Designed miniproteins, single chains, continued (2). Designs and how they scored, part 36

Each design is a single chain, and the fold is of that chain. pLDDT is the mean over its residues in the fold that is shown.

## One batch from the design tools (miniprotein)

Design m5230
Fold by ESMFold2-Fast:
Structure m5230 (fold): chain A 88 residues (1-88)
Amino acid sequence: PLYRTSITDVGTLKVGDKVTVTVTNTSAQPETWTVSLLAKEGNRLVEVDSKTVTVAPGQTATVTLTVPESYKDLDGKPAYVATRAVPA
């Protein structure tokens, strides 16, 4: 496929927390990365924060995701980081 995706367990969601994610472009072309922080609510994954960054070939970028007070009802729920990379 023209994109790469992953999902990683990061423990439990905490309101006011900051999750730092490092992404590396190992391909030969520029890629746009979407990095999302997800929380499990019942049988669903809810997107709490999402950011995009364009990374040049062989370069690394750091993205910081935040848990705003508006998601306080999800505090203590299982949390995950999902990444997707597509050619830029």
Scores: mean pLDDT 81

Design m5231
Fold by ESMFold2-Fast:
Parts: C-alpha cells; structure tokens; sequence
Structure m5231 (fold): chain A 75 residues (1-75)
C-alpha cells in the first residue's frame, strides 16, 4: 500500500470530520481490507468505532462508502 494512496483515502475520512491521525489509520485499514477482499469494520462494530472517533455513525458510514468508491475507480 503506497503512502500516496493512504493520504488520498485519509482525506475522504477527514472531509467527514475524522481527525488526521485517525483518518490515516482508518485509510490504511480500509485499503488493506479492500485488497484482501474482506469487510472493513463489521456492521455490529461501526457504532462503537463512530463513538470512539466522536462522530455520528452516518458520517463514518458515508466516509467508508466514498472511500470504497474511490478505490473502485482508482484500482
């Protein structure tokens, strides 16, 4: 996974109100999950993750959806 790809995906998370450090961690995890063909943050865990990040669940889910769309077009 390239630093450039991580930075681009991290910006998508930042646009939904996730801080830069958390956005980069999430971007890396999402890209790794995407390339491995496995789910990123199981649905039952998404509420807990959103609460930990201090954002609404809707914003986390929107960020994940946008990031997946970006990866589908990029890769």
Amino acid sequence: VSKELIDEVAKIFEEEGIDKTSARVLARALIEAYLAGRPFILPENREAVAKTLGIPLEKLERAVQKAKEFLDEKL
Scores: mean pLDDT 79

Design m5232
Fold by ESMFold2-Fast:
Structure m5232 (fold): chain A 81 residues (1-81)
Amino acid sequence: SEASVEELVEAFGRLWAELRADPSLSERQQQVAAGLWAVYAVSQIRDPEKRREALEALVAWMREQGLPEELIEEVRARVEA
């Protein structure tokens, strides 16, 4: 079964904390990995309305965490393709 929007935001938060704690990853590698996970997770949602809600919730979270707008736009574009 598909995860809830809240579960996806919580999973993203945990992933982002783990990525930032990884000394083998540059800041850019951490950001790209987070973005790729967001694209993958949202793209697994089959319901278009739920997919849109999940994308908007993750975009809001990414902005609050200080991820660059260029990366956020790329995530949106890849999910909407």
Scores: mean pLDDT 83

Design m5233
Fold by ESMFold2-Fast:
Parts: sequence; C-alpha cells; structure tokens
Structure m5233 (fold): chain A 71 residues (1-71)
Amino acid sequence: SLEELEERLKKLQEAIDRLNKLNTDYSAKVKKLNEEIKSGTPEQRKQAEAELKKLRDEVYNEIKKIEDELS
C-alpha cells in the first residue's frame, strides 16, 4: 500500500540522517586520534590507538543496528 511505502521511505530517511551524523562525529574523532598518534607521546599514541579500535567497533555496531531496523 501507499502507506507502507511512505513508512519505509520515512525509515530510510531516518537511517540516512543517523548515518550522516555518525560519519560526521566519527570522522572528527578519527582525525583527532590520528593527530595524537602522529604528534603525541608514546603513552598518548598507545591510548589513541586503543581509542581508534573502540571507535571502529562502535561504528560497526551502530551501522548494524541501523541495518537491522531497516530489515
């Protein structure tokens, strides 16, 4: 039905908006962490590398949640 199509389009738009926000937020964090890896102390570099791993897993989980919601 037209109503089902409208509901699906709304869900897709909400997913796109969430992905765009995720991309913006994590791109900024990744940039900062890469700067710390490049210019930081050995301790700062180790912490930044650990944060990048956490960030990757967080992004992966958020993408999966969005995919599951659209399924």
Scores: mean pLDDT 84

Design m5234
Fold by ESMFold2-Fast:
Structure m5234 (fold): chain A 97 residues (1-97)
Amino acid sequence: MEKKKIEAKIKMVEGEVESLTYLLKEGKVSIEEVREMLEGIVNLYIKEEELKKELLKKVEEVVEKLKELFENKEDDSKIEELLEEFKKKIIEAIEKE
């Protein structure tokens, strides 16, 4: 894949995760909708089947941790950290392809 195409995909993922984080913090999306959106990102940007399966499992882990953070009324910074870690994993996967 050409470097410019990889860079474009990374910027799209960054923008989508940032928008999702904003909507979640504003209470505009449910945790279930976040799962669907994160699964959508994995399915759109990751083509290798084994890597896709690993990242979809990571989506479930992120969703469970988000549920715990909301139930415990944790600081928004922890939500931001969790979604930032997921974003980094997707970017690493795109760069590996």
Scores: mean pLDDT 80

Design m5235
Fold by ESMFold2-Fast:
Structure m5235 (fold): chain A 65 residues (1-65)
Amino acid sequence: SVLEALRRMRELKEEYEKTLSPEAAQKLRKVYDDSVARIAAGDDPAEILEQFEKKAEEIKKEDKA
């Protein structure tokens, strides 16, 4: 579901923003905006959600270093 994917991405973004540096949070916001735009363009919501989760995890790992 498009609505379910959008909700899950928003929840993950909100959760991660609480613990990320300002620089990492800015990167995550860009990935979120790009992901929302791709879903709006007709890309598969489930695939975009999986890609978003992987990118968010990568941003978090880079911020931890």
Scores: mean pLDDT 84

Design m5236
Fold by ESMFold2-Fast:
Order: C-alpha cells, then structure tokens, then sequence
Structure m5236 (fold): chain A 73 residues (1-73)
C-alpha cells in the first residue's frame, strides 16, 4: 500500500541521515539535508490531509536530526 511505501521511505531516509550525522566530516551536510526534508514534509502535510499526522511526526524527527548534526559540525 502507499502507506507502507511512505513509512519505509521515511525510515530509510532517517537511517541514512543519522549515519551522515554521526560522522563529523558529513555532519553539516546531514544538518542541511535533514532541515530541507523537514521543511518539505511540513509543506506536504498541508497538501495531503490523510497523511498530515504521519508527515508532521516525520518532519519533527528530521528537524531533531538537523539540530543534532549541526551541533556536531
């Protein structure tokens, strides 16, 4: 289903960016990418009401990765 695909894509992207955030040499790139993903998911949550809660929760998780990565850079 679309729900399963969206959740899998979110989980994969979170794992990828957490990996980049863990390395000081890529932490700034992880911060920038995670912030961009958070912003895009926030915008999509306003356009796709059926996924609003899922997308807002995901946006918050990416924003947290961005903040943590920026602190390590």
Amino acid sequence: SNDETIRADIDGTLAYLRGLAADPSTAQQAADLAQQVSDLLTQLSQKIPQYKDLLQQAAAQFAAIAAEAAARA
Scores: mean pLDDT 86

Design m5237
Fold by ESMFold2-Fast:
Structure m5237 (fold): chain A 70 residues (1-70)
Amino acid sequence: GKESLKGMVRMARRMGMTDPNQIAQLVLTMAKSEKLSREDVIEVLKELESEGIITPEQRNAAIKLLEEEE
């Protein structure tokens, strides 16, 4: 669910993952695995950005990748 995605992104960031493209791929993979809607994923990304866990660049990369996935 949303909490699983949120937890995985927090863990990846604590482990030193900073590349926006790697974070975007993690988000896409988890969204597909958890069968999350695009709206749910965008909400989680906004929450993570507001908490300072991810940067605006990381959030934008993940949203762009989701938009390119049909």
Scores: mean pLDDT 82

Design m5238
Fold by ESMFold2-Fast:
Structure m5238 (fold): chain A 88 residues (1-88)
Amino acid sequence: MKKEEYLKKLRELFEKLREAAINGDQEAVDKAEQEIASLIKEMEKDGFDTEEIRKELLSLLAETHRDVLIERYGIDKEKLDEAEKKRK
């Protein structure tokens, strides 16, 4: 599979994870996490750069976590953005 198709599938799975987490649907969260883990293993088998996979994964995880904090827990987006800018 081409890298762009893997990244598209990864983003789609994180979108499902985001919606499930915001709604508190633990079964859907668990399913999405399993599908993400399986996709990462397939990307590694296909010889994609582990560092690039890790970077995209962390980016998507950070975006998903941020959306959950904002939409489910009511945390201020501006404060989250400032905290991320200080993280090196």
Scores: mean pLDDT 75

Design m5239
Fold by ESMFold2-Fast:
Formats: C-alpha cells, sequence, structure tokens
Structure m5239 (fold): chain A 87 residues (1-87)
C-alpha cells in the first residue's frame, strides 16, 4: 500500500510538472510542492498524506485532483483518490 500511494504520487507529480511547463499557475506550483513534500515525508515518517482538491487546465480540459491517504506499518489504513476530467 505504501508503494501504491508512492506510485500514485509520482505519477501525479509527473503530470503536474508537465502541465506546469505549459500552463504555470500558483495552484499547480503549490500542488507540485505538496506532492513532493508528501513523497519526502513518506521516506521518514509514513503517516497521513493529504493533498487538498485543486483544478488545472491542460489542452482545453479541466482536471481535478485530490489525495487523502493514511499509512501505518507500511499499509494504507485510509485511502481516497480523486482525478476527474472535464472538457
Amino acid sequence: MVEEIKKKLEEELKKLKEEYEKNPTPEIELAIKQAEEALEAMKEDPSRIYIPEFTYEHDGDKYTYSLDAKVHDGKAEYYEYKETRES
């Protein structure tokens, strides 16, 4: 579960960085920072990881992302992931 959450964060971080190069906004920059901080925290003290809901645009589509994950003893006790796309 920790590996699954880490993979999801790495995938979303990659998408956010790609979007930021095309449409740099303070919201995307903050989301990137929060995702990077969450990944770093998981290495030292895996606990609750929370990335608040935010929306960004890419190629005319709107994407909404959020993550709420709690980890204990290498396992996610609570996991909620949202990624929606609207044209």
Scores: mean pLDDT 65

Design m5240
Fold by ESMFold2-Fast:
Structure m5240 (fold): chain A 85 residues (1-85)
Amino acid sequence: MEEYLEKAKELAEKTLKPEDAERVNKLLDKAIEAYKAGNYQEAAKYVLEAGREIGKAETDNKVLEEFGELLKKAVDEAKAKIEAA
């Protein structure tokens, strides 16, 4: 989870406008915090909210695909933790 979200934060800083990167990274930070606290459903919720903010940002389709892959892997890890509980 953290590894994929940290990569997504770096991608946002490199590819999005500063105001869009700030909004996205605040949501990704909340997702990481929730995941570390064991709140996997809340972590997945923040990842999906970050995905919506990325979708509103002015960026290239290739960048959107890279975000989609990273966020999907993060959500899949959160779901695996929920199913293991």
Scores: mean pLDDT 83

Design m5241
Fold by ESMFold2-Fast:
Structure m5241 (fold): chain A 66 residues (1-66)
Amino acid sequence: KKQEEKALKAFENSLKTLLDKAKVPNRDEIVKELVEYAKKMIEEGKPLSEAIREATRRALEIVKEY
């Protein structure tokens, strides 16, 4: 619904900022992958907050490598 779309867009923008600050290469591809991962979790019935939390955790693991 509309609230989920807005939250996912805000999450996408947050990921772009996070990866840009960490100077991660191919960041646009990683952002798309993480947003898709969150969308799949929501489709599987996971709460929006849990899906975003798990995708954020994965993003932090990627950032830790750089």
Scores: mean pLDDT 80

Design m5242
Fold by ESMFold2-Fast:
Structure m5242 (fold): chain A 95 residues (1-95)
Amino acid sequence: SEAEEVRQGAEMLLESSKGLADAAVEELNRKAKDNRELADEQAKKIEDTVKESEENTRKAGEKGPEELSRAALEGAKKINDLSREAAKVGAAVAK
């Protein structure tokens, strides 16, 4: 059904975003050898955003598939934006 497709899509979207976040944190930590505190702060922001997005998506899921889809998309965008910014910082430090 359409509702089940939306739910599966939302779950896959969040899992994909978590994977990107994990990879970005790992790369940032690897490259930010001389600034460990900054790397730790950025990693915490990403981790907190992932947790908030998961909770928001869970709560939205209780209200229906449209709310679930919206929460997942907003969460994924936020996680991906932060992860890309962390990756850019890591790349800039490595140059």
Scores: mean pLDDT 77

Design m5243
Fold by ESMFold2-Fast:
Structure m5243 (fold): chain A 85 residues (1-85)
Amino acid sequence: GEVEGEVLDPYTLKFTIKGEITEETREKIKKHIENFLKEQLNFTPSEETLEALTEIVIKKAKEEKSNEVVLTREDIGKVIEKYDK
């Protein structure tokens, strides 16, 4: 499916996901997260952080009725604390 990323603030990233969640969709989400962390937070995430944040986005997309998913400051902070600290 198609994935669009939108920066709402320096700690909040919104995804619009259309169509099926495939491996390609997962890779697109992962790239959006990596670019967001590098460009907005000047932070280079570990592979573990990227995978964990990608899983959060996919889980929210599957559980919510909306095609829009928000990766919050709390989501990002908890994952970084676990894997990059």
Scores: mean pLDDT 80

Design m5244
Fold by ESMFold2-Fast:
Structure m5244 (fold): chain A 71 residues (1-71)
Amino acid sequence: MTPEELERLVRNAGEKGIEAAKAAGDPEAISRVRELYQKGLEAARKGDQEAVTKAILEIGRVIAEVDPALR
């Protein structure tokens, strides 16, 4: 997978995560998603697919925690 494809995946996950955390009104979740988003972007630019996958999965877990419909 190219760095551009990895970055796109991270942006999609990060944006959805921030929106979900904001909708839930959870400042800690917003902060956690922002940190994961930044780490994911750094990993994507380095071509570190394993780190990108880990960041996306962690963002998904945050979304599931704040959105009851996704539990």
Scores: mean pLDDT 81

Design m5245
Fold by ESMFold2-Fast:
Structure m5245 (fold): chain A 93 residues (1-93)
Amino acid sequence: MTREEEIAALRERLAALSEEERRRLEFAREVLREAAENPTPEKIRRALAAMLWGTELLVGRERALELAREDGLSEEEVEELLEEFERAFRERE
């Protein structure tokens, strides 16, 4: 697959997002912004969780796990981070 084809597929996925998925994406952006503005270990961990959620949304769980493994994260750690993201999102609502 070419870069152009990958970008086109990602654009189609973004256009197809549900209202709930869009709210999660907005929350993920807020978490990333907060970590960038005032980096602490806790905010960096939340940002990592948001990045993992976004990756899974765009490329699917199997590919997201492959990428996380390349960064030294276990499947269990990825699951914990994704659960932390969902919990934080639900608390925000």
Scores: mean pLDDT 79

Design m5246
Fold by ESMFold2-Fast:
Parts: sequence; structure tokens; C-alpha cells
Structure m5246 (fold): chain A 108 residues (1-108)
Amino acid sequence: MTEEIKDVYEAMKKISELFGKALEALDAGDYEATLQYVDEIRKLVLEMLEKYMTPEEVERAKQRLDELFQEIREAIQAGDKEATKKALFRLAGFVFDLFQDIIEKLKA
């Protein structure tokens, strides 16, 4: 395994742990903690994208990520736990698909 692939797997593990914490906080009704974990996920994802993607790919991914983060923020502001949970799962799917694409490129 290259150091780059290892770095991506370590980031995926950390992001997975943060998604788990966000869901746990959401289940407890702690919207502020949920938003803090989502913000930490955002920071880690953007760092990995800027490190391993082309500027064009980063810009495209950022546009979709901003839409997904906004969906989460709006659901939290509305106090809609169910909408927030669905938005978190949509974000998780998009993020892990991006990271799998990065890993496959690094293996080539």
C-alpha cells in the first residue's frame, strides 16, 4: 500500500467515526453537537479532495458537497431529525464514493 492510499484509508476511518458520532448526537436531540461533527467532516473531506484531486475535480466535488452540507444545515435549523438523518446518509454515500474513486486512481 502506498503512503497516499494509507492516508486516504485513515481519513475514511476518521470520517466514518465522525458520521457515527453525528448520528448518535442527532438521536440524542443534540443538534449543536451534530452540526459540530458535520463541520469536522467537511474540513477533513475538503483537505483530502484538495490533496488528491485535480483543481477541476475539486471544484465539481465542492459544488455537490456544499449542496449536501446546506441540506443538513437547513434540516437542523428546521428541527427536522428525520430530514437531517436522511441528509447525513446522502452526504456519507457521496463522500465514500469520492474516496473510493481516489483510492482506485492511486492504485493505478
Scores: mean pLDDT 85

Design m5247
Fold by ESMFold2-Fast:
Structure m5247 (fold): chain A 69 residues (1-69)
Amino acid sequence: SHMEELARRKAEEERLNKEIDTLIEQAKDYGFEELVKELETLKNEDLSIEEKRQRIHELVAKFEEKLKS
């Protein structure tokens, strides 16, 4: 049972990393180099799934604010 739990966790981490990759590409397209660096740092950080989710939410908010400006 815990083996199945580990597999689900890994899949979730991979999904989050893919989401981060998409955000990095968007930030690069708009020339937001600071956001790109923050997103790359997050992707390479050894954080829990929940911590990564919270950080993605915060970084998305920053990205949206820069797009509105």
Scores: mean pLDDT 77

Design m5248
Fold by ESMFold2-Fast:
Structure m5248 (fold): chain A 96 residues (1-96)
Amino acid sequence: SELEKTKQEVEKLKAELDREFLAFRKQMRISNPDEIKALTEAFLEKLERLIEQIKKQKETSNAPVRKELDNLIRYIENKKKEVLKETEAQLAKLAG
């Protein structure tokens, strides 16, 4: 079904984002403040583009698919918050 296909695509995207977040964290640990800011901006821009794409997909989706896409948007918004917290923590360590 379209719903099962959407669920599989959502799980795949979540796994990809988790792997990219781990890579982002590792790269930040060996980066200077300017590099950290650039890495953070690039990752946040990617997440924002994904949210916009998902919102467009929601406009033509049935109710069960829209719920899965809403859950994905919430996941990505939470990931943006984690990115910002990790960035703030790393910059604070470099300042102290």
Scores: mean pLDDT 89

Design m5249
Fold by ESMFold2-Fast:
Structure m5249 (fold): chain A 76 residues (1-76)
Amino acid sequence: MVQELLEKAVEAFKAGDYATVARLLEEVVGRENLALFAQVSEEEIRRVRAGEVSPELQKRLARALSFATGLELEAE
């Protein structure tokens, strides 16, 4: 279950779909923990899920996804 969500989050990340990355990571760890791991506010997570993504938020989500998966992922 968790592994399937993380695999889908990596697929979404590679496709540039950060709204789906944020949704799936929130499902796995919860919004508060996602905000802590990404070092962003919960409001920024909400905005990303609505499709409002800046380059800095992309980098923060890549870091959070890397932490959750154990992979080294970088936003381009």
Scores: mean pLDDT 79

Design m5250
Fold by ESMFold2-Fast:
Structure m5250 (fold): chain A 84 residues (1-84)
Amino acid sequence: GARATARRVKTGARVLLRGGSLREAAEAAGLSPSTLRRLLDHVAARSGYVSSVPEDAPARARLGDKAAFVVSLPLEELARLLAE
C-alpha cells in the first residue's frame, strides 16, 4: 500500500541524505535506482518543494536536496503524495 511505499522511499532518502549513492539508497529501500529516482521526482513535483540549491548545481547536490525535503515530510503526507 501507499504507506509501505512511503516507508521505503523515506529509507532511501535517508541514505541519500547521509551521502550514500542512488544505488545504495535503492538497495536499502528495496527498489530499483530508477524507481527511487522517479518516486523522489514525483513527490517533489506534487508538493511544495522549493530547491535550496541553484538550477546549475551538480545533479548529486540537487538529488540530495530533494532527499532532505522528502525526509522532512510526515509519513502520512508522503504516502498521500505518492498516491497522487
Scores: mean pLDDT 83

Design m5251
Fold by ESMFold2-Fast:
Structure m5251 (fold): chain A 79 residues (1-79)
Amino acid sequence: GPPATDEELEEALRLFDSTPVADVEEAMKALQEDPVLEEFARRFYILLAERRPDLLKRYSPQEIVAKAVAIYRRLLERR
């Protein structure tokens, strides 16, 4: 699919608290298979660190990535 828009990244921030931590192992495998998803997770992590640094103290990097994968899939379902 196309790369995520800046608007989709803002929506991802809004979805973070309502999105449960998914299967971390499955999420990490998904990143290895989908470079668009990997880039989304990277951009989302940077944005989260800038806007919500409190969350980086509450969640591991792997948990944040797993949430990012779940959020990206939710955004694709809305397209």
Scores: mean pLDDT 81

Design m5252
Fold by ESMFold2-Fast:
Structure m5252 (fold): chain A 78 residues (1-78)
Amino acid sequence: MPEVLFERAKLAIESVVERATLNKDLEWAREQVQAIIDATVAELEKLGKPEYARKAREELEALGERLIREAEEEIRRE
């Protein structure tokens, strides 16, 4: 069920960025997002899905970058 791991990673990244936005700690968010991506990719590789793991890394990194950029803009508006 690689899709379940991917969806859980997306929710975890969204939760981390939301918390970091409230605390104005985007550096912590970047570190936590990277840890979530690395852990998710490792689990997908362990399941014998290396191609899915590669695609998941690309998509999760893009999601994290987008959410952190949006959070940075929101903080600047305050």
Scores: mean pLDDT 85

Design m5253
Fold by ESMFold2-Fast:
Structure m5253 (fold): chain A 89 residues (1-89)
Amino acid sequence: SIVEEARKYWESNLEKDVNWLKSLSKEEQEEFLKKFYETLSKEFGEEEAKKIIEILKKVLEETDREKQLKLMREFYEKLIEAVEKKLKE
């Protein structure tokens, strides 16, 4: 299924995605989070968008690599859940 393919893609790119986010300047991180929140709010609603963005904020603030990867996986699972819920509506 597309969900299983997406999960495999994110698992294989987990470290690369964290590295990319961490490579952004603080100003670029804040702009990215703001724009992504706007996009998620339009697609899934403000409550769901807030929950997803809070996980990404935790990834950006976390200094421990294993915890960063765990949080990024949590972000992907929450995003998959939101997409599946939206597709069933």
Scores: mean pLDDT 82

Design m5254
Fold by ESMFold2-Fast:
Structure m5254 (fold): chain A 71 residues (1-71)
Amino acid sequence: SEEDIKKFFEAAIRGDIDALEKILKEKPELVNYQHANGYTALDYALELADDDNKKKIEQFFKEKYPETKRG
């Protein structure tokens, strides 16, 4: 749903790894979902999260979801 997509992107921006794991366990197809502007969750994290959260998100996707792409 649109609500799940919003929660997923917000979790990425916040660096909320627990929320990302929970969402992706239920809906793994969201890992490379592109919003209307072409942004994936990784794109949102890299552009909008603070430096500590960016590192956490990049490491999470690299280790657990290596198929993750930037838009």
Scores: mean pLDDT 77

Design m5255
Fold by ESMFold2-Fast:
Structure m5255 (fold): chain A 88 residues (1-88)
Amino acid sequence: SFEELLDRLVEAALAGEYDEEGFKKVREIMKQIGENNREEALKLMKELAPVTAPAFAAAAANPDDEELRREALEKLKEALLEIYKKLS
């Protein structure tokens, strides 16, 4: 179900839509994981940040570039899914 939520959010964002309920659910799940596994969550975030940060920075520098937004969203989805799979 978490994978389905992430897929829906990525598809909505790429279509220029915002799924408020889905986004809130993902944020709640991530907060719960962080509270239960603070050290492991921080370690994984530090490992994933060098992969996601450049894509996010590129998208932020060019907010009208759909290709850069797509890459950033896909890498964020993969990072969140890895954290969920390892710590949930």
Scores: mean pLDDT 79

Design m5256
Fold by ESMFold2-Fast:
Structure m5256 (fold): chain A 65 residues (1-65)
Amino acid sequence: MSDEEVARLVAREIAKRFGAGEVAERAGIKELLENPEILEKVKPLVDKGDIEKAAELALELSRKL
């Protein structure tokens, strides 16, 4: 799975959780791609199909930045 595809899946799940649309999804993709450390940590969870847990971890790591 490409880094862009991983970022899109995670950003979409986050946007869905907050009732946010396409603009928030696109912003999330950009933020994840600009933070490779976060992307690298969530990629194994996405590969496992655990997208909800990947979104939770991404939110937690973003808050610490």
Scores: mean pLDDT 78

Design m5257
Fold by ESMFold2-Fast:
Structure m5257 (fold): chain A 60 residues (1-60)
Amino acid sequence: MEVYVGTSQGKWSASAVIDGVVGSGTGDTEEEAIANGIKAAQDALAQVPKRIELALAAGL
C-alpha cells in the first residue's frame, strides 16, 4: 500500500493506493486524511465490477 500526503488551504489531503486502486481523503490532521484516503480506496476496491471494467478499458 502507498499513501501520499499533502496540505491545501489549511487542510490535509491524502491519496491511498491499495491493489492499484486510488482513494483520496481530506482531514484536519494528517492521520484523518490518511484514514479517509484508505477508506476511500477500500470502498473503491469493493466496487469490483467497476474496477474490472476500468482495468480492462485501460489495458491493465
Scores: mean pLDDT 72

Design m5258
Fold by ESMFold2-Fast:
Structure m5258 (fold): chain A 66 residues (1-66)
Amino acid sequence: SSMFRPLPDSPLDTDVEAEVEDGRLVSLRVTFPPSMSPEQVEAFRQRLREVVGPDVEIRLEYAPPP
């Protein structure tokens, strides 16, 4: 989604899963690569919360290390 594009030509290894109930977005789970900094993850969380509003649960996690 364009709202989560931090760099135009560099797709992050980020996976986003949405949970929808009765046509309403209720939860988002975002999985970041372990190389992504905690600062970037928190900035993403804050921006995402501003976009989806307070009624959506946001779960952030790192992909397991190799």
Scores: mean pLDDT 69

Design m5259
Fold by ESMFold2-Fast:
Structure m5259 (fold): chain A 71 residues (1-71)
Amino acid sequence: SDLEEAEKLIEEAKELLKKGEKEKAGRLAVQASYLAGHAGDSKLAGEATKVAEEAGYGEKAQRAGVRGYLD
């Protein structure tokens, strides 16, 4: 499901941040934000966006979450 995929991607992104792989972490967090938005889970989309912000992808994640909600 979109929720399960989003949660998995958030967890993977957090792991990548710990390893200093910011670009990869940011991209996965943006994808997680889209999936959480598509599932209608604003709280999970917010978590994904927060992780993306740590990687410098906050604006992109916010836009992806909104797009997910509209799709």
Scores: mean pLDDT 88

Design m5260
Fold by ESMFold2-Fast:
Structure m5260 (fold): chain A 96 residues (1-96)
Amino acid sequence: GYAELAEELNRAFAELRELASRNDEAAMQRLVEETVARLTEWLQRVLGLPPEDARRVAELVFRGLGLLQETTGRPVTAADVRAAIDRALALLEAAK
């Protein structure tokens, strides 16, 4: 559920900060790609989104929550994940 996604994202953001401190750009790129891929799979499986829409929502959610984490310094919550997904879905509908 959203709580499990929040825990996974907080772990990914913590690992990205550690990799950034070591200038390991290749490992950062791999971690971002793996995290977005897992979000994409979750969105397809749980919300029934088509693959292309799921990928776009995953990218928007990851970037938005990453910015929130950088700006606030607090852990991402299940409510933050749900709100980010709802906003990303609204943006996709507005583009139609």
Scores: mean pLDDT 86

Design m5261
Fold by ESMFold2-Fast:
Structure m5261 (fold): chain A 115 residues (1-115)
Amino acid sequence: MSLEEVIEEIVRIAKESDRPIVVIVPDSLIRTELERALREAGIRVADPSTPVTDLKPGEVLIVHIDRVTDQLLEDAKKVNAFVIIIETEKNKEKVKEIVERLEELNIPYEVLKLE
């Protein structure tokens, strides 16, 4: 997928979601473009310091992949969040580790592959 296609898909999921959404991003540039697109679409984007447990349905928290902890994923499970992961060639091994943990915790997720 192109970056534009990834952003459009995340916006679509967020508009239709009855759950809190956690988006795991590879870098700050993708974070900035995603946050802009979500806000322009009228979607509530949480402050980066917001606890996952404080997220409301349809609200999006954007998290850098290097800041994903077991506690973050356990908190996502507690609030019944949907997790979206943006995969790149550079982060695919880390994405695999996160996906294995999401499956162990039975957290719903989607992986979007950036070309």
Scores: mean pLDDT 88

Design m5262
Fold by ESMFold2-Fast:
Structure m5262 (fold): chain A 65 residues (1-65)
Amino acid sequence: MEEQQRIAREIGRELRRIGEGTEVVLRARRREREARAAGDEAAIAAARAAQEEAGRRYGLRPLPA
């Protein structure tokens, strides 16, 4: 029983990390769209860098531009 609880905690932690990472990536992608609408190349680059950083931090690949 203890082993099942350890596995459940590990799975829960992994799912939480994936959920958090997905939200961060979606937020960064929204900022990229806003920056593109404003024509701010520096802000576009910053939003892309944020997506890449989130991918590294949460083990997710950045969404294609």
Scores: mean pLDDT 73

Design m5263
Fold by ESMFold2-Fast:
Structure m5263 (fold): chain A 86 residues (1-86)
Amino acid sequence: TAAELATQLVEATVNNDAEALDAYADKLAELYENSEGGAREEVLKQINALQEIIKKAAEKVGGKEATAENEKKAKEAIKEEFEKLQ
């Protein structure tokens, strides 16, 4: 799903994995381009939610300075924000 791809994209961002970031971003873009009408709007909503989740996760880990403990905090923050959006 778009939400799962968004979660993977944020996780790759925290891990600073450029190859995974590009791969997941491309899959999100393909999902958006191949969607129509209401389905496309739902993908866009997931992308917008992802941006807010990334911002909040970045605040909790001090941006891109990810240590193993900061990665755990970012993953927990991502899960909390997704649960709030449900």
Scores: mean pLDDT 60

Design m5264
Fold by ESMFold2-Fast:
Structure m5264 (fold): chain A 60 residues (1-60)
Amino acid sequence: MEEEREKVARVLDYLQAHPDRDLTVEELAEIAGMSKEEFEEAFRRIVGLTPEEFLERLRA
């Protein structure tokens, strides 16, 4: 779980540094070094939102 938290934190830091990026969930999973399925599950558990929902909020 700690390693998953670190990977998700890296993605969040990247998004904060590049707010105008049109990133997909697949690209975020790649940055995290996870499969899409692993990333979606870990992100939802740690952040409380799906990556899709989180990206929608950043774009709103």
Scores: mean pLDDT 78

